Designed miniproteins, single chains, continued (3). Designs and how they scored, part 83

Each design is a single chain, and the fold is of that chain. pLDDT is the mean over its residues in the fold that is shown.

## One batch from the design tools (miniprotein)

Design m10873
Fold by ESMFold2-Fast:
Structure m10873 (fold): chain A 85 residues (1-85)
Amino acid sequence: MEIFKKLAELGVYATKLIHYYIKDEKERKEALQKLSDIYREFLRAYNEKSFEEGLKVFKELVQKYFPKELADEIIRKIDEILAEL
């Protein structure tokens, strides 16, 4: 139950960061779609392996698809979640 709350918090946080860093409406919509796709890949890795493997996939895809400044902020939040486990 707590893990799902932390994941929901991560999603809200990432969405707020995308809104803050990406000012173009079209690019923001594309970034939000990419975030949705990353969550789908996270859930697959979580279901097939473990929560830790899911978070590794999340971090890798965030680094790949988002600008470094935005990616670093999202990764920081993921690392905070990992530290609480």
Scores: mean pLDDT 81

Design m10874
Fold by ESMFold2-Fast:
Structure m10874 (fold): chain A 86 residues (1-86)
Amino acid sequence: SSVDEQLVLAAEIALQEARELLAEAEKSTDPARKKELAEQVRRSLESLRALLEENRDVASPEAIAHVERLLAEIERIAEELEKLAE
């Protein structure tokens, strides 16, 4: 469905952005910048979770499972960013 496609695309874009921000943080020597990048990924994760919950009753189980896997990977990146900021 169109909803499934939009949810998966949103999650894939969020994951790609999270990976790019992690790469920036790994090259940064600025603790404040690393913290900002971690907070940005957390905000993206919260927005994507909200989007999934709003569409959970309309989305297919397959799309939900796929988005939840991508959310788990974004969460792992957020945790890694938070450790780099410490």
Scores: mean pLDDT 90

Design m10875
Fold by ESMFold2-Fast:
Structure m10875 (fold): chain A 60 residues (1-60)
Amino acid sequence: MSDEEILQGAREAAELFVAAGHPRAAALLLRKEADIAQSAGRDALAEELYREADRVEALA
């Protein structure tokens, strides 16, 4: 699975949580994905996911 595919899937899942009124749950999901990416050595993907998590958390 490419970094672009993982990032797109994570963004889509996060958008669904935000639309449902759960932006903090969306941020936690994105951070969990970022931690997995970081443990896999995908530092650039992890950085993007942490940035998306911070953005979503600011909406809460």
Scores: mean pLDDT 82

Design m10876
Fold by ESMFold2-Fast:
Structure m10876 (fold): chain A 63 residues (1-63)
Amino acid sequence: GLGEAGREAAEAAIAAGGEPEKADGGVSSGQTGNVETGARLLEEAGLSREEARKYAERVAAAS
């Protein structure tokens, strides 16, 4: 359904932003933007804001 398509799109958006690691040793604007984009797509897929953000962060950390 829409939830599955949105989840896959969010995971792809997060992964496309590159490696989710401490490349600069500080804050990575690119990684943050990817997580926010993924979270928004997950919210559109039916997740709550909190669930979408946590899921996006976990996907980013796992990539």
Scores: mean pLDDT 62

Design m10877
Fold by ESMFold2-Fast:
Structure m10877 (fold): chain A 91 residues (1-91)
Amino acid sequence: SHMEQQVLEILDQAIAIAERLNLEDIKKELEALKEQVKQNGVTPELLREILTVLGELGLEALRRNDEESARQVEQNRQQVVQILQQLLQSS
């Protein structure tokens, strides 16, 4: 679905940021979430887990004074919030 493609693109961008920042644990968490989305589709539970990991990634980018990565992660987080709201309204 279009929603699944959007979530997978967000996860790919976040994985690339985690890799660039050498955050292996966060990268592995994001890769695991990507596989769960591929297997189970987009669920509110998975979107909440993605928001948590994106929050961790954003805090690490801010800690490292990487404003560009922090901005990109916040944009991705806002997109996930919008997708979650759409799913909850469609029930």
Scores: mean pLDDT 89

Design m10878
Fold by ESMFold2-Fast:
Structure m10878 (fold): chain A 61 residues (1-61)
Amino acid sequence: SDEELFRDLVEYLLSQGYSEEVARKSAEMFVNGIKAQPVSDEELKTIKDSQAKVIATHVEG
């Protein structure tokens, strides 16, 4: 699950035009943060989508 979430986040960030290095680091920080929270798959997807979007915006700056 964490590996799949990481892969999805990296692909998402790459699709937004971010570099591989930035995408991988952002996804890793995200997955590590989320794993401390027992949430449903649906909640994880919502967190992934919304926070990946926020991370992408911040990293581009």
Scores: mean pLDDT 67

Design m10879
Fold by ESMFold2-Fast:
Structure m10879 (fold): chain A 64 residues (1-64)
Amino acid sequence: DEIERRRREELKREIDNLTNKVGGLMIMSISHRNTGFSSSLTKKLDDDAANLTARILQLKAEME
């Protein structure tokens, strides 16, 4: 029904938004790694990307 359709559309939009954020964080992390150093900033970017990825997987599970 309309309520179920609306919920799925909201979940899809949230997944798309989070996926875009993960992409940006991964690009930044790769850029920092390519400078040949390890830092708390690189670690934070990786951790943030992992947390968002886990959220995406949770939302995808809710869609099915």
Scores: mean pLDDT 77

Design m10880
Fold by ESMFold2-Fast:
Structure m10880 (fold): chain A 77 residues (1-77)
Amino acid sequence: MKSVEEILRESQLEAARELGLPEEEIDSPEVLKKAMPIAFERLITENGLSPREAATRITAELLRIIGDEIAKELGLA
């Protein structure tokens, strides 16, 4: 079973690839917006988390990675 961090990281890489962005941009708001639903689905299907638990854990990882300023732009703060 992969950690929440690993699932989010892989989801960011997939999102960046789909958007045609380099790995340096994986923490950009556009990549995070695209990666969030991918990571959410994977946490439910692969890790067996409930939708609420998956949302809680992915939100905590996003806030940890991107910080308060990006969270404000995304309407999470």
Scores: mean pLDDT 76

Design m10881
Fold by ESMFold2-Fast:
Structure m10881 (fold): chain A 96 residues (1-96)
Amino acid sequence: KVEQLKEQALRHIREAVKILEELAKKTKDEGLRQLAEGARIGLKEIEEAIANNDLEKAVLLAQMLLDGVEESGKAPEATEHLRKALQHLEEALKLQ
């Protein structure tokens, strides 16, 4: 169950990154481009934390990523995916 939650969280984060990258390309908005770059870096850091079985760090990094994207107000679909990812990581942490 924990491994399935980690996988579902990563799928949601990857989808959020893809949405941000596609929006940045379509709009040519510099703020969205910076958000997409930050989200891509965040995804790599979260993947590394999960690979190291550091779920506390993964939750913290996912929360930071969610807060940044949500505060921008520019990508509600990406924000929703990040909320789902955080929920899955929090559940995985509780079950560990």
Scores: mean pLDDT 88

Design m10882
Fold by ESMFold2-Fast:
Structure m10882 (fold): chain A 79 residues (1-79)
Amino acid sequence: DELKRLILLGAEGSILAMLLAGESLEEIKEKMKKLAEEEGLPEEIVKEIFEIAEELSKLKREELEKRAKEVLEEQRRIS
């Protein structure tokens, strides 16, 4: 479960960075799917990554920036 949590936290960070860079939800989903397939991640994880991308894509830029800081802090605590 901890490994799954770390993978999803990393995916969320990447998605936030792409959204803040102005990438579309479709572009993000394509990139994340390719990365997940290359890394051999199960379909269940890919679905959760897509759910994260869809939810984050609904947020305003200010909310995305706040969430990105939170994700970076969580990653620093784990590293």
Scores: mean pLDDT 82

Design m10883
Fold by ESMFold2-Fast:
Structure m10883 (fold): chain A 64 residues (1-64)
Amino acid sequence: MEDIKVAEESLKNGNPVLASSTLGTFLLDLGETEAVKKIDEIMKRDPNNAKEVIEIARETLEKR
């Protein structure tokens, strides 16, 4: 999915916060409220943990 690739590129370029925000907005637009809550909790705990955010986004999109 294009948004996951954009998030991975942001993380590769040293911007984990942008990666997480991109995926959070994308999932919110899809109505994936539970996934958005999980992403928010991860970012509050460790804003640099974009790897876990990307994993949640992948799992959420694969289940659809």
Scores: mean pLDDT 78

Design m10884
Fold by ESMFold2-Fast:
Structure m10884 (fold): chain A 85 residues (1-85)
Amino acid sequence: MEEEESEVLAAAAEGIFASPLMPEMRELHAKALAASQAGDRVAAYEYAARYAETLARAAEEVGALEAAEYARRAAEIARELARRE
């Protein structure tokens, strides 16, 4: 139930935060936020997509396969939104 799911998510998050990809993810997140605040929605979505793809790789490396699938879907959605702007 929720408690067991929370423990699994915490372990996965700890592994992801220990990933050597974490600095790149922080940079991409900061760039996405800055682009969004500047009104550049295309750049914001493209940086968000790259962030999500990097998150998926980090999640896969710690065996968090469901988190990796969600992150890949988020990247696809972000790229679709960038193309529609």
Scores: mean pLDDT 76

Design m10885
Fold by ESMFold2-Fast:
Structure m10885 (fold): chain A 96 residues (1-96)
Amino acid sequence: EEAAKAFREAADRLEQLSKEAEKKGYTNLAQSLRDAAGSFRKAAEALEKGDWQTAANYATAASLLLVGAQIEDPENKELVDEALKIVREAIRKADA
């Protein structure tokens, strides 16, 4: 229950960061953030069905997309760091 909610909240926050990145011209980062948000929505859906393995796989995929994000400048790095924090918090809440 709380795990699915945490992943949905992470997806919403990542989608918000994607819009910020797009506004600043970081098109590649914006796409990675959108893809990560999509993965967390699928993870939440898997949790609602009781499929923890599929949820873990989607959460891992989202993490890898963001770890691989290109750092172009300090503003881009700040968005990546915030996205990684969102991912870490969501996974931590899911394990509670």
Scores: mean pLDDT 81

Design m10886
Fold by ESMFold2-Fast:
Structure m10886 (fold): chain A 102 residues (1-102)
Amino acid sequence: SVVDDTLALIDQLMAQAQQADDSARQQLIAQITAAIQAVKAVANDRARAIADMRIRMAQTISDIDQRIQVLFDGMRAIVRVGNAAAQRVARDQIRAIMAAMQ
């Protein structure tokens, strides 16, 4: 399913983030934040509220690893409660981020 595929991709991307240097992790934070904003544009109310909360939480966190964790946990939650459009945009955005990290 789109949900299962997207959750698996998020887990793979988080594993790659653990091996990345700080510069690559900062780039990943920017990319996942942009991805959440793209999902928010098509999301149902519940998923949009999660997107707003998680982006705001990440902005208050100075620790790179904690910021990545908050954003990825946010994307997982958005995928789980989101409408079909949000789930599809999330999958496509995570695939694009993975391609950019090669």
Scores: mean pLDDT 88

Design m10887
Fold by ESMFold2-Fast:
Structure m10887 (fold): chain A 71 residues (1-71)
Amino acid sequence: SMDEQRAQEAMQHATDAMLSGLFFGDASRAEEGAEYARRVAEASKDPGARDMLLTTADLAQLVADGAKLNQ
């Protein structure tokens, strides 16, 4: 479904953003990925996709916060 595709794309985007934070210290990118995943989770009607997106958003935010401390 279109909702499933959007959830998968948001998960992929947030994961890529998180990796940019981890490998390159790009805190802004990781933070943007977290915000995007949260927005898609809020629009999702699938509880499993919502939980997964929110968990990934929290991890991306943790990476962003860590990257900011090491700048």
Scores: mean pLDDT 84

Design m10888
Fold by ESMFold2-Fast:
Structure m10888 (fold): chain A 59 residues (1-59)
Amino acid sequence: AVDYAHLSKITGLSVQLLQCANEKDPALLNSLVTLMQSNDPHSQAKIEDLKQQLVALCS
């Protein structure tokens, strides 16, 4: 099970968008979560790119 409430807090994305992302491209969502969990400041550009990809996928 995916904790959408927790993911919403850490990503800044809505629960509805995260649910859509998990249904359409769970690998993309997992890549975003993995990068955010790494706490690597050099990953900021990639994190932003992945967020934009999820928004485009579901909006």
Scores: mean pLDDT 79

Design m10889
Fold by ESMFold2-Fast:
Structure m10889 (fold): chain A 86 residues (1-86)
Amino acid sequence: SGQQLVQQVADLLREEFAKRGLVFPDEVIELVARYLAEGVPLSEIIGRAKSLGIPLSVLYAALKAASDLLGDPEVSERVQQLLDKS
């Protein structure tokens, strides 16, 4: 299901962020994972963050950190493998 894929991507992001000394709230990691897994527009993710009371600075920091992670071929391949299994 879509929820299972989002959770698997969120778990991968949390692990890789932790390896790099980065800590984000679970709600923020889930929004970033949803953006990557479901292909929803960035505007929808921003809207959800506002509705949840998440500071946009924290969301943007997490999105940038995720972009930096996806610049790593090993991390990018692991994310793509999860998406391909859905």
Scores: mean pLDDT 83

Design m10890
Fold by ESMFold2-Fast:
Structure m10890 (fold): chain A 55 residues (1-55)
Amino acid sequence: MVTLEVDVSGVDPQAVAAVLARYPSLDITYADGVVTLTGPREQVEAAARELRALR
């Protein structure tokens, strides 16, 4: 299990939500333009990659 933070400042909230909806097994916290992802490494890394691609 890993925790990773992704800065999504200035990203469309609907696009962020659409990415996160594909990873229902992750613990997700959103605060101050940062998404914190916690869960299995492969899913966290995949979600983080998709979120970074939105920037």
Scores: mean pLDDT 82

Design m10891
Fold by ESMFold2-Fast:
Structure m10891 (fold): chain A 79 residues (1-79)
Amino acid sequence: SLDEEIERLRQQVADLEGRMADLEKRIEEYKKKNTPESKKEIERLQAELDTVRDGIADLNAQISELEKKRKELEEKLKK
């Protein structure tokens, strides 16, 4: 159903937001170490973070479209 699709996408956003928070925490820990090795790891984590942010943006766009469809269907079903 449409509601099940929206909820699934919302769960995927929540999972990605959790990953984003973990990546941000790891980046901050590596920043505290301030070594050449930690700087390379920060670059890798930042690239992963950018990918996660793009994924969240895409999923949120999909959720918005499905929510619009749900509202339209609700309006059509009201007598």
Scores: mean pLDDT 86

Design m10892
Fold by ESMFold2-Fast:
Structure m10892 (fold): chain A 100 residues (1-100)
Amino acid sequence: DPRQQQQAMDYMQQGQDIIDETRDRIRDMVRRGAPDSQQRRIVSDTIDRIQGILDRIRSISDDITYQQIMQSMRQRIIDNGSLISDDIRSQADRDIRRRI
């Protein structure tokens, strides 16, 4: 359904914007020497927000489109996670894998 595909793309854009915002926030936190607990909270909150968007995409997309968008968003989060400690990044990867 072209209408549902457009809605899925709109949600994908919202997810990408959230990831980009989080990247900038993490970068600023690392630069300021913010504690791991604060960084973990921002990462956890971002995963929660992305999960909500993925749930919306899942409800309006076919499985192939959903899997492609999910993998794209997951990869974008992981790539940007290099700005944080390996422990926080590993926890974030596990959380993303569990929450579909």
Scores: mean pLDDT 75

Design m10893
Fold by ESMFold2-Fast:
Structure m10893 (fold): chain A 104 residues (1-104)
Amino acid sequence: PSRIELLIDIINSLKGEHLLSRKGVSLSEEEMELLKELLRIAAEKYEKGESVEDIALDIAERLKKANIPVKKGVAIVEAVLELLGVPKEEVKKAVELAKKYLEE
């Protein structure tokens, strides 16, 4: 399978649930389907060489349109970037940017 298919399979496993659970976040079935779609989009953009900041903002825009609460949205952005293998320092900066967008 493609890298995107493998990442979706990882989300379908307990790894995505474990990451979010450690952040004190629980997702509904509908929110889990959204997470899978966001991970697919983010993985495609990351493979194309789009910036981590642009990817984080795209995810944040989709979460805001879906009316996801800020705290949960921030955790989802962080989990997606961590699952993509983005370095921790870049994740921190991108998550801060996404949080500012979600709070507006």
Scores: mean pLDDT 77

Design m10894
Fold by ESMFold2-Fast:
Structure m10894 (fold): chain A 78 residues (1-78)
Amino acid sequence: MQQGDDLMVQATQARTQGDDDRARQLYQQAYDIYNSIDPNSPNVYGSMSSIYYLDGDYDTSHQYLQIMQDIIRQQGKD
């Protein structure tokens, strides 16, 4: 939904401004929306990747980012 996408944009802006706590909360809200619509959406994994990155769990963040990219590649145009 549009709300999930808007939250992702706001979260990325907050992260860019150095407000990691706000960014994490916004990514969590985006995750909750995406997961409620389609738990297999690439956006679910993208938001999880961002949350784990902010928590300092870079390995888990990278794994979710790879899952997101694989799903997008399968659904998207090359």
Scores: mean pLDDT 79

Design m10895
Fold by ESMFold2-Fast:
Formats: C-alpha cells, sequence, structure tokens
Structure m10895 (fold): chain A 75 residues (1-75)
C-alpha cells in the first residue's frame, strides 16, 4: 500500500528529527491533499499502523513503539 508506506516514511523522518514521540503539525486533510488521497484513507492508514502496534496515538501526538516495523512499512 503506497499510501501506508508514504505515511510510515513521514512518521519515521519525524521520529529521526524529534525522537520517538512528536506532535503532528499537519492535519489529516493536509496530508491527504499532499498525497492525492482522501482524509478517510489517511485516517485508516494511521489506524492500521496503530492496530499493528507500530505507533500509539493521543490526539495529534504520535509515539513510535516499533521503529523497525515502521521502517519496514516505509519501504
Amino acid sequence: DTLRSAIALELALLAQKHGPTFTLTRSYREIAEELGTSQAAVSRAFRELEAAGVIRREGRTVTVVDMDALVREAA
């Protein structure tokens, strides 16, 4: 899934800059516009990464709980 890979890559880059916990500066709508997709698709991709145990979310704050899995998703 190219969308899920693109989101995983963005999250991995944010984790490299800010550490494993960071706050998203862009809304799901803005991410969707950048990636040429729907806000619902972006929301689903984040939920799938969370369900897989790759990330944890609280509001706009993201914690990467499995960096190796996130990097594999980004490929």
Scores: mean pLDDT 83

Design m10896
Fold by ESMFold2-Fast:
Formats: C-alpha cells, sequence, structure tokens
Structure m10896 (fold): chain A 97 residues (1-97)
C-alpha cells in the first residue's frame, strides 16, 4: 500500500538521520548541528508532500530544543532530543495516514 511504503521510507530516513547525527556528534557540535539541520530539511520535505503539519511542527520544536542543547555544550542531550523528536514525527505520520 502507498501509505505503508511512505511510512517505511520515512522511518528509514529518520533512522539514517539519527545514525548520521550520532556519528557527527563524535566530531563536534558544529558537525552535529549541520547533520541535524540536513535531516530536518529532508524529513520536512517528505512530510510536506503528504500535508501532515502536526508532524512538521513537532519536529521543528524538537530541532529548536536540540540546537539549544548544542549551544549549551550538552551534545549528548541534543542527540537524545533529536532522536525523540524524530520518533514522535514518525508516530504522528502513522496516525495521520
Amino acid sequence: MEKEKFINEARKLADEAIKRVEEASKKGPEQALEAMNEAYRKMVELASKYNVPEAIEELKKGMEKAAQAVREGNLDEAVKIFREAADKFIELLEKSL
């Protein structure tokens, strides 16, 4: 089904994004933030095609909190916040479709 294919692609994108952010966080805060911004843009683009504004809003809030944690020097917390935001993003997509 188209819905199931979309959710599977979104989950794969989120999983790959989280792994990339975790990898980048080992290199430093700028690399982590750059990876988070790239992941955010890709996930927003995907959700926009299916008109799920609630998922986009939650992901944006998570991204803003993660970016703040990076600025405060709490990189582990930033990665955790981003992961939780990505998981919630997928949950909202599944409920909306």
Scores: mean pLDDT 81

Design m10897
Fold by ESMFold2-Fast:
Structure m10897 (fold): chain A 64 residues (1-64)
Amino acid sequence: MSPEEKALEEVAKKYGLSPEEVREKLNLLKNDPEAFASLSKEEREELLEIAAEFSEEYSRLLKE
């Protein structure tokens, strides 16, 4: 299992999502700024938190 896959699983577990759902949310943030802007404030904040958590977990796994 790659560090990316492991990070997706850890974040998914924390937020009650599947790893595929986390990947879709991250892809939306990166590749669809119009769809991101159309989300509610709460949904945008959650998506940014998920992205930050993924980045932290991925970086941690690369060091360990």
Scores: mean pLDDT 80

Design m10898
Fold by ESMFold2-Fast:
Structure m10898 (fold): chain A 93 residues (1-93)
Amino acid sequence: MDDVTRQAILLGRQGSQSIDNGDFDSAQQYLRRLRDLVDQHPDNVVGWSTVGRLAYDLGDFDLARRYYQQGIRVALQQGDLDTAQRLRQWLQD
């Protein structure tokens, strides 16, 4: 696992834990850090799926939809059909 993918997973986990703890200010900070990460590494499919899920969990469904769409595009470009199909499923929420 590369360092960017590892960072995306850790930021997503911290964001999710912040939501579970009712710390939405910290969750929003982790969302911003994930957004910055995918802006710097737009080819990282895990980054796009993670930022989309955190946005969805925070109730920003429109933002989550846009990030899932980007993740689908990147996954298809890389031949990752399993991730593309999973993201398409999540897009329907």
Scores: mean pLDDT 86

Design m10899
Fold by ESMFold2-Fast:
Structure m10899 (fold): chain A 59 residues (1-59)
Amino acid sequence: SEHREFARAYVAEHVAPEQQAEALAIAYSVLSSLPEDASREEIREAIDRALAQAGIALR
């Protein structure tokens, strides 16, 4: 899925290596809760919010 590829790339770029596995699991969970037609910006905002709630800081 294009959305899953985006989430993987986003986590790899913005999350510290030691937290990437946890962040990716959270990101995939977020994708399953969003509409199939969600924009990249809506996906990014939802991932950012979920990671912040989990205590994962973006770099």
Scores: mean pLDDT 82

Design m10900
Fold by ESMFold2-Fast:
Structure m10900 (fold): chain A 80 residues (1-80)
Amino acid sequence: SLEEALRRAAERARELGDEAGAGAFERLAEDPETGAGLLAEHILRLGEKDKELALAVARAAQEVPVARELAEEVEKEIEK
């Protein structure tokens, strides 16, 4: 689920020293729809260190209609 993927991303970001990203993923897990714009930046940053987890988050975010197009673009950027 998106919530589960975001929770894992938050824990991973914190392990990597990205406290801002960890906080953003935690907020998005509680309210994914209102945080869609912040999600792209943090997923891309996560993808530099953990590509598989970043892809899982981007794919799960595509289930949120308002975030779908942005999440698809983020997935393509990570796959490059």
Scores: mean pLDDT 76

Design m10901
Fold by ESMFold2-Fast:
Structure m10901 (fold): chain A 74 residues (1-74)
Amino acid sequence: SEAEEHIARAEEALAAGDLRAAAEHYFAAGQVYAKQGDLEGAVRAYKRAIHLALEVGDEALVARAAAELKALMA
């Protein structure tokens, strides 16, 4: 699936040490899972995106992922 493709790209980015690309791919996976109604998948992906975005200091991505997570849980 498209979400699984993003997870695979995130794992490749992590293996390469590219935490920013990994965070962006986990964020994209979260959006795809949310559109599919996979709440558990979306929450897991967004939390991974937030963790990695915090690690690289990407405040904009942290804010976007946190807002999506909040909207999903409302």
Scores: mean pLDDT 88

Design m10902
Fold by ESMFold2-Fast:
Parts: C-alpha cells; sequence; structure tokens
Structure m10902 (fold): chain A 74 residues (1-74)
C-alpha cells in the first residue's frame, strides 16, 4: 500500500541518516578530529578546496554507512 511504502521510505531515511552520522563519528575518531564536527565540516577540514578528495571522502563515508546498516539489520 501507499502508507506502507511511505513508512518504509521514512524508516530507510532515518536508518541511513543514523548510519551516516555513526560513520562520520568513527572516521573523525580514527583521524583524531573533533567528535562534534558535521559531515560537511569534517570533509572541509580534511580536504579544503580539493574537490576530488572531497568526493573520495564522501564515498568512504557512504561505504562505511552501508557497512553499519548491514550490521544493524541483523
Amino acid sequence: SMEEALRRAEERGQLASEAVNEAVKELREELGLDPNLSASEFIEKVAPGDFEKQIELTQKITKKAQEILEERRR
């Protein structure tokens, strides 16, 4: 149903956001950075003005978030 599809989309969005936040937190800790940095602040601090490196970091965060989601689905 439409209601079930919307509920699943909202649940996926919430879980994805939580996984991204956790991935950024883990990567900040690995690099010894401020644990309160947002994803955008983290990327800018690690790769200021380097678009290619910023994309690479975004992909790394996404991959880490996907790994967290897979682990939490069990």
Scores: mean pLDDT 74

Design m10903
Fold by ESMFold2-Fast:
Structure m10903 (fold): chain A 115 residues (1-115)
Amino acid sequence: MKLSDEQKEILFKAFDTDKDGKIDKDVLALSLSKALKSTDLAAVEALVDEADKDKDGYLDYEEFKKLIDLMTDPSNPRTKALDVDGDGQIDKKDLALLLSKLSNLTEEEKEFILK
């Protein structure tokens, strides 16, 4: 399943709390792991690292779109670790849960930015 460009932009803006056009890799990996209860943090970090093409520790909008595509690609072995119900794929329910949890991550990201 593919998210629309509009949905990817909304997700990017939800993570880009300081509106600098980039998201900290560690904050993003932690937030995704919290949103997907049974997710292996190391597998999430590996997917985020794969999307961070220039290895600067941040994801811009293009790298973020790549991350979402990687997370929704059932042929990627790392995507299996993001499977909440153990079926080896991220389905609509998993994406809806992620979107719901992202709205609750704003306070934790504010604490990170204020450090």
Scores: mean pLDDT 60

Design m10904
Fold by ESMFold2-Fast:
Structure m10904 (fold): chain A 83 residues (1-83)
Amino acid sequence: SGKIDELLAELKRKAKELLELIKQQLENPTDDLLKKIDELLGQMTAIAQQILALQPPKAVMEEVQEIMTEVGLAVARLHKAMK
């Protein structure tokens, strides 16, 4: 597959990992988990920006936006739960 397909697959894998770490943090919060969540979110943002810079097809752009929206909502939920 092309570079866009590889980056999208990596973004999807990191999204699944991030959502699982957020779930773990909500159940048993630790500073280590929070650091890993922040690191993964940063990596995902960089990958998303790289995909968009390659001017992907609309279907890929929509999928990237859906993934980043889902992750953003999960992070927002985590931040509310930590207050």
Scores: mean pLDDT 88

Design m10905
Fold by ESMFold2-Fast:
Structure m10905 (fold): chain A 108 residues (1-108)
Amino acid sequence: MVEEIKRLAEEALRLARELFERARAALDAMPSLDPAQARAVAEALRAEALRALRELNAKLDEIDELMKNTELTKEQEEEIKRLIQEAVTYAVAAGIYVAAVDFEAELL
């Protein structure tokens, strides 16, 4: 159980970080795109973000349920909480960048 919770937390962090990196790269590219390209990038990123955030939320819900039913050492609990906190931080940042890309595309 502990190893499974840690694996899910690491997967959640990886998913959130990858989404953040893609959203940031998309925003960085926006000034060099024509209006049609910008809209296509925004649409694709929004669809990807919705799927990724849905998967992330499902993993976080599973972690929460497993943590309620699993006896963790203080060190194991702290490590899992750090991974979850980092995943949530990346997910929030990704959401901000996705919104920024949509805003930039609408202004074109």
Scores: mean pLDDT 87

Design m10906
Fold by ESMFold2-Fast:
Structure m10906 (fold): chain A 85 residues (1-85)
Amino acid sequence: MKFKLTLTKDGKEIELVFETLAELQEKIQELVDSGELKLSEEAADALVEFFQQNDPNAPVTLELAEEIGELLEKYEGIEVKVEEI
């Protein structure tokens, strides 16, 4: 299954399409490295723990995608929309 994660902050939207947690983690890291996404240490730690608890090459479920969205909303104030595509 493929999922689309739409991140909205300060009127800016970023779309991430992924099938695995490894792909999602890589795309999030690219956004952080480019400065498109700013993460606090608390958010970064929570996200790393989440990825470590799950198989990086396993197909993502809607529940896992929604959990990542909740983490980003909780720590960064980013609005997150999760869709299966």
Scores: mean pLDDT 76

Design m10907
Fold by ESMFold2-Fast:
Structure m10907 (fold): chain A 113 residues (1-113)
Amino acid sequence: MLEELEKLLEEMKKLLEKLKKSKDIEEQKKYLEKIEELLEEMRRLYEKIKKEGSKEEQKKALELLIEAAEILLEAAMHLLKHTENKEYILYAIGVALRAIGEILDAELELEKL
């Protein structure tokens, strides 16, 4: 499961690089949507680790979740800075707020370990 989380994080990093290099706002939004989907998958894997894993595995998984949420936040902020489309602005704000929430939740869970 940790290996799967690390692979998902690397995929998110690659998508962030593609998003930042793209000059097409529609393409940037599609990359942001994919990054968001990968974070949701990482959260689902963490919930399994939380039930069955050691404290050390849970700690490592939370650290990977925080890094992934920071990537999602950076991706959302990049789209927000470059788009003039009102729907995309609202979407990017919503994603940024969800990413902040995930960072806070993961940090609070890490403190309990």
Scores: mean pLDDT 89

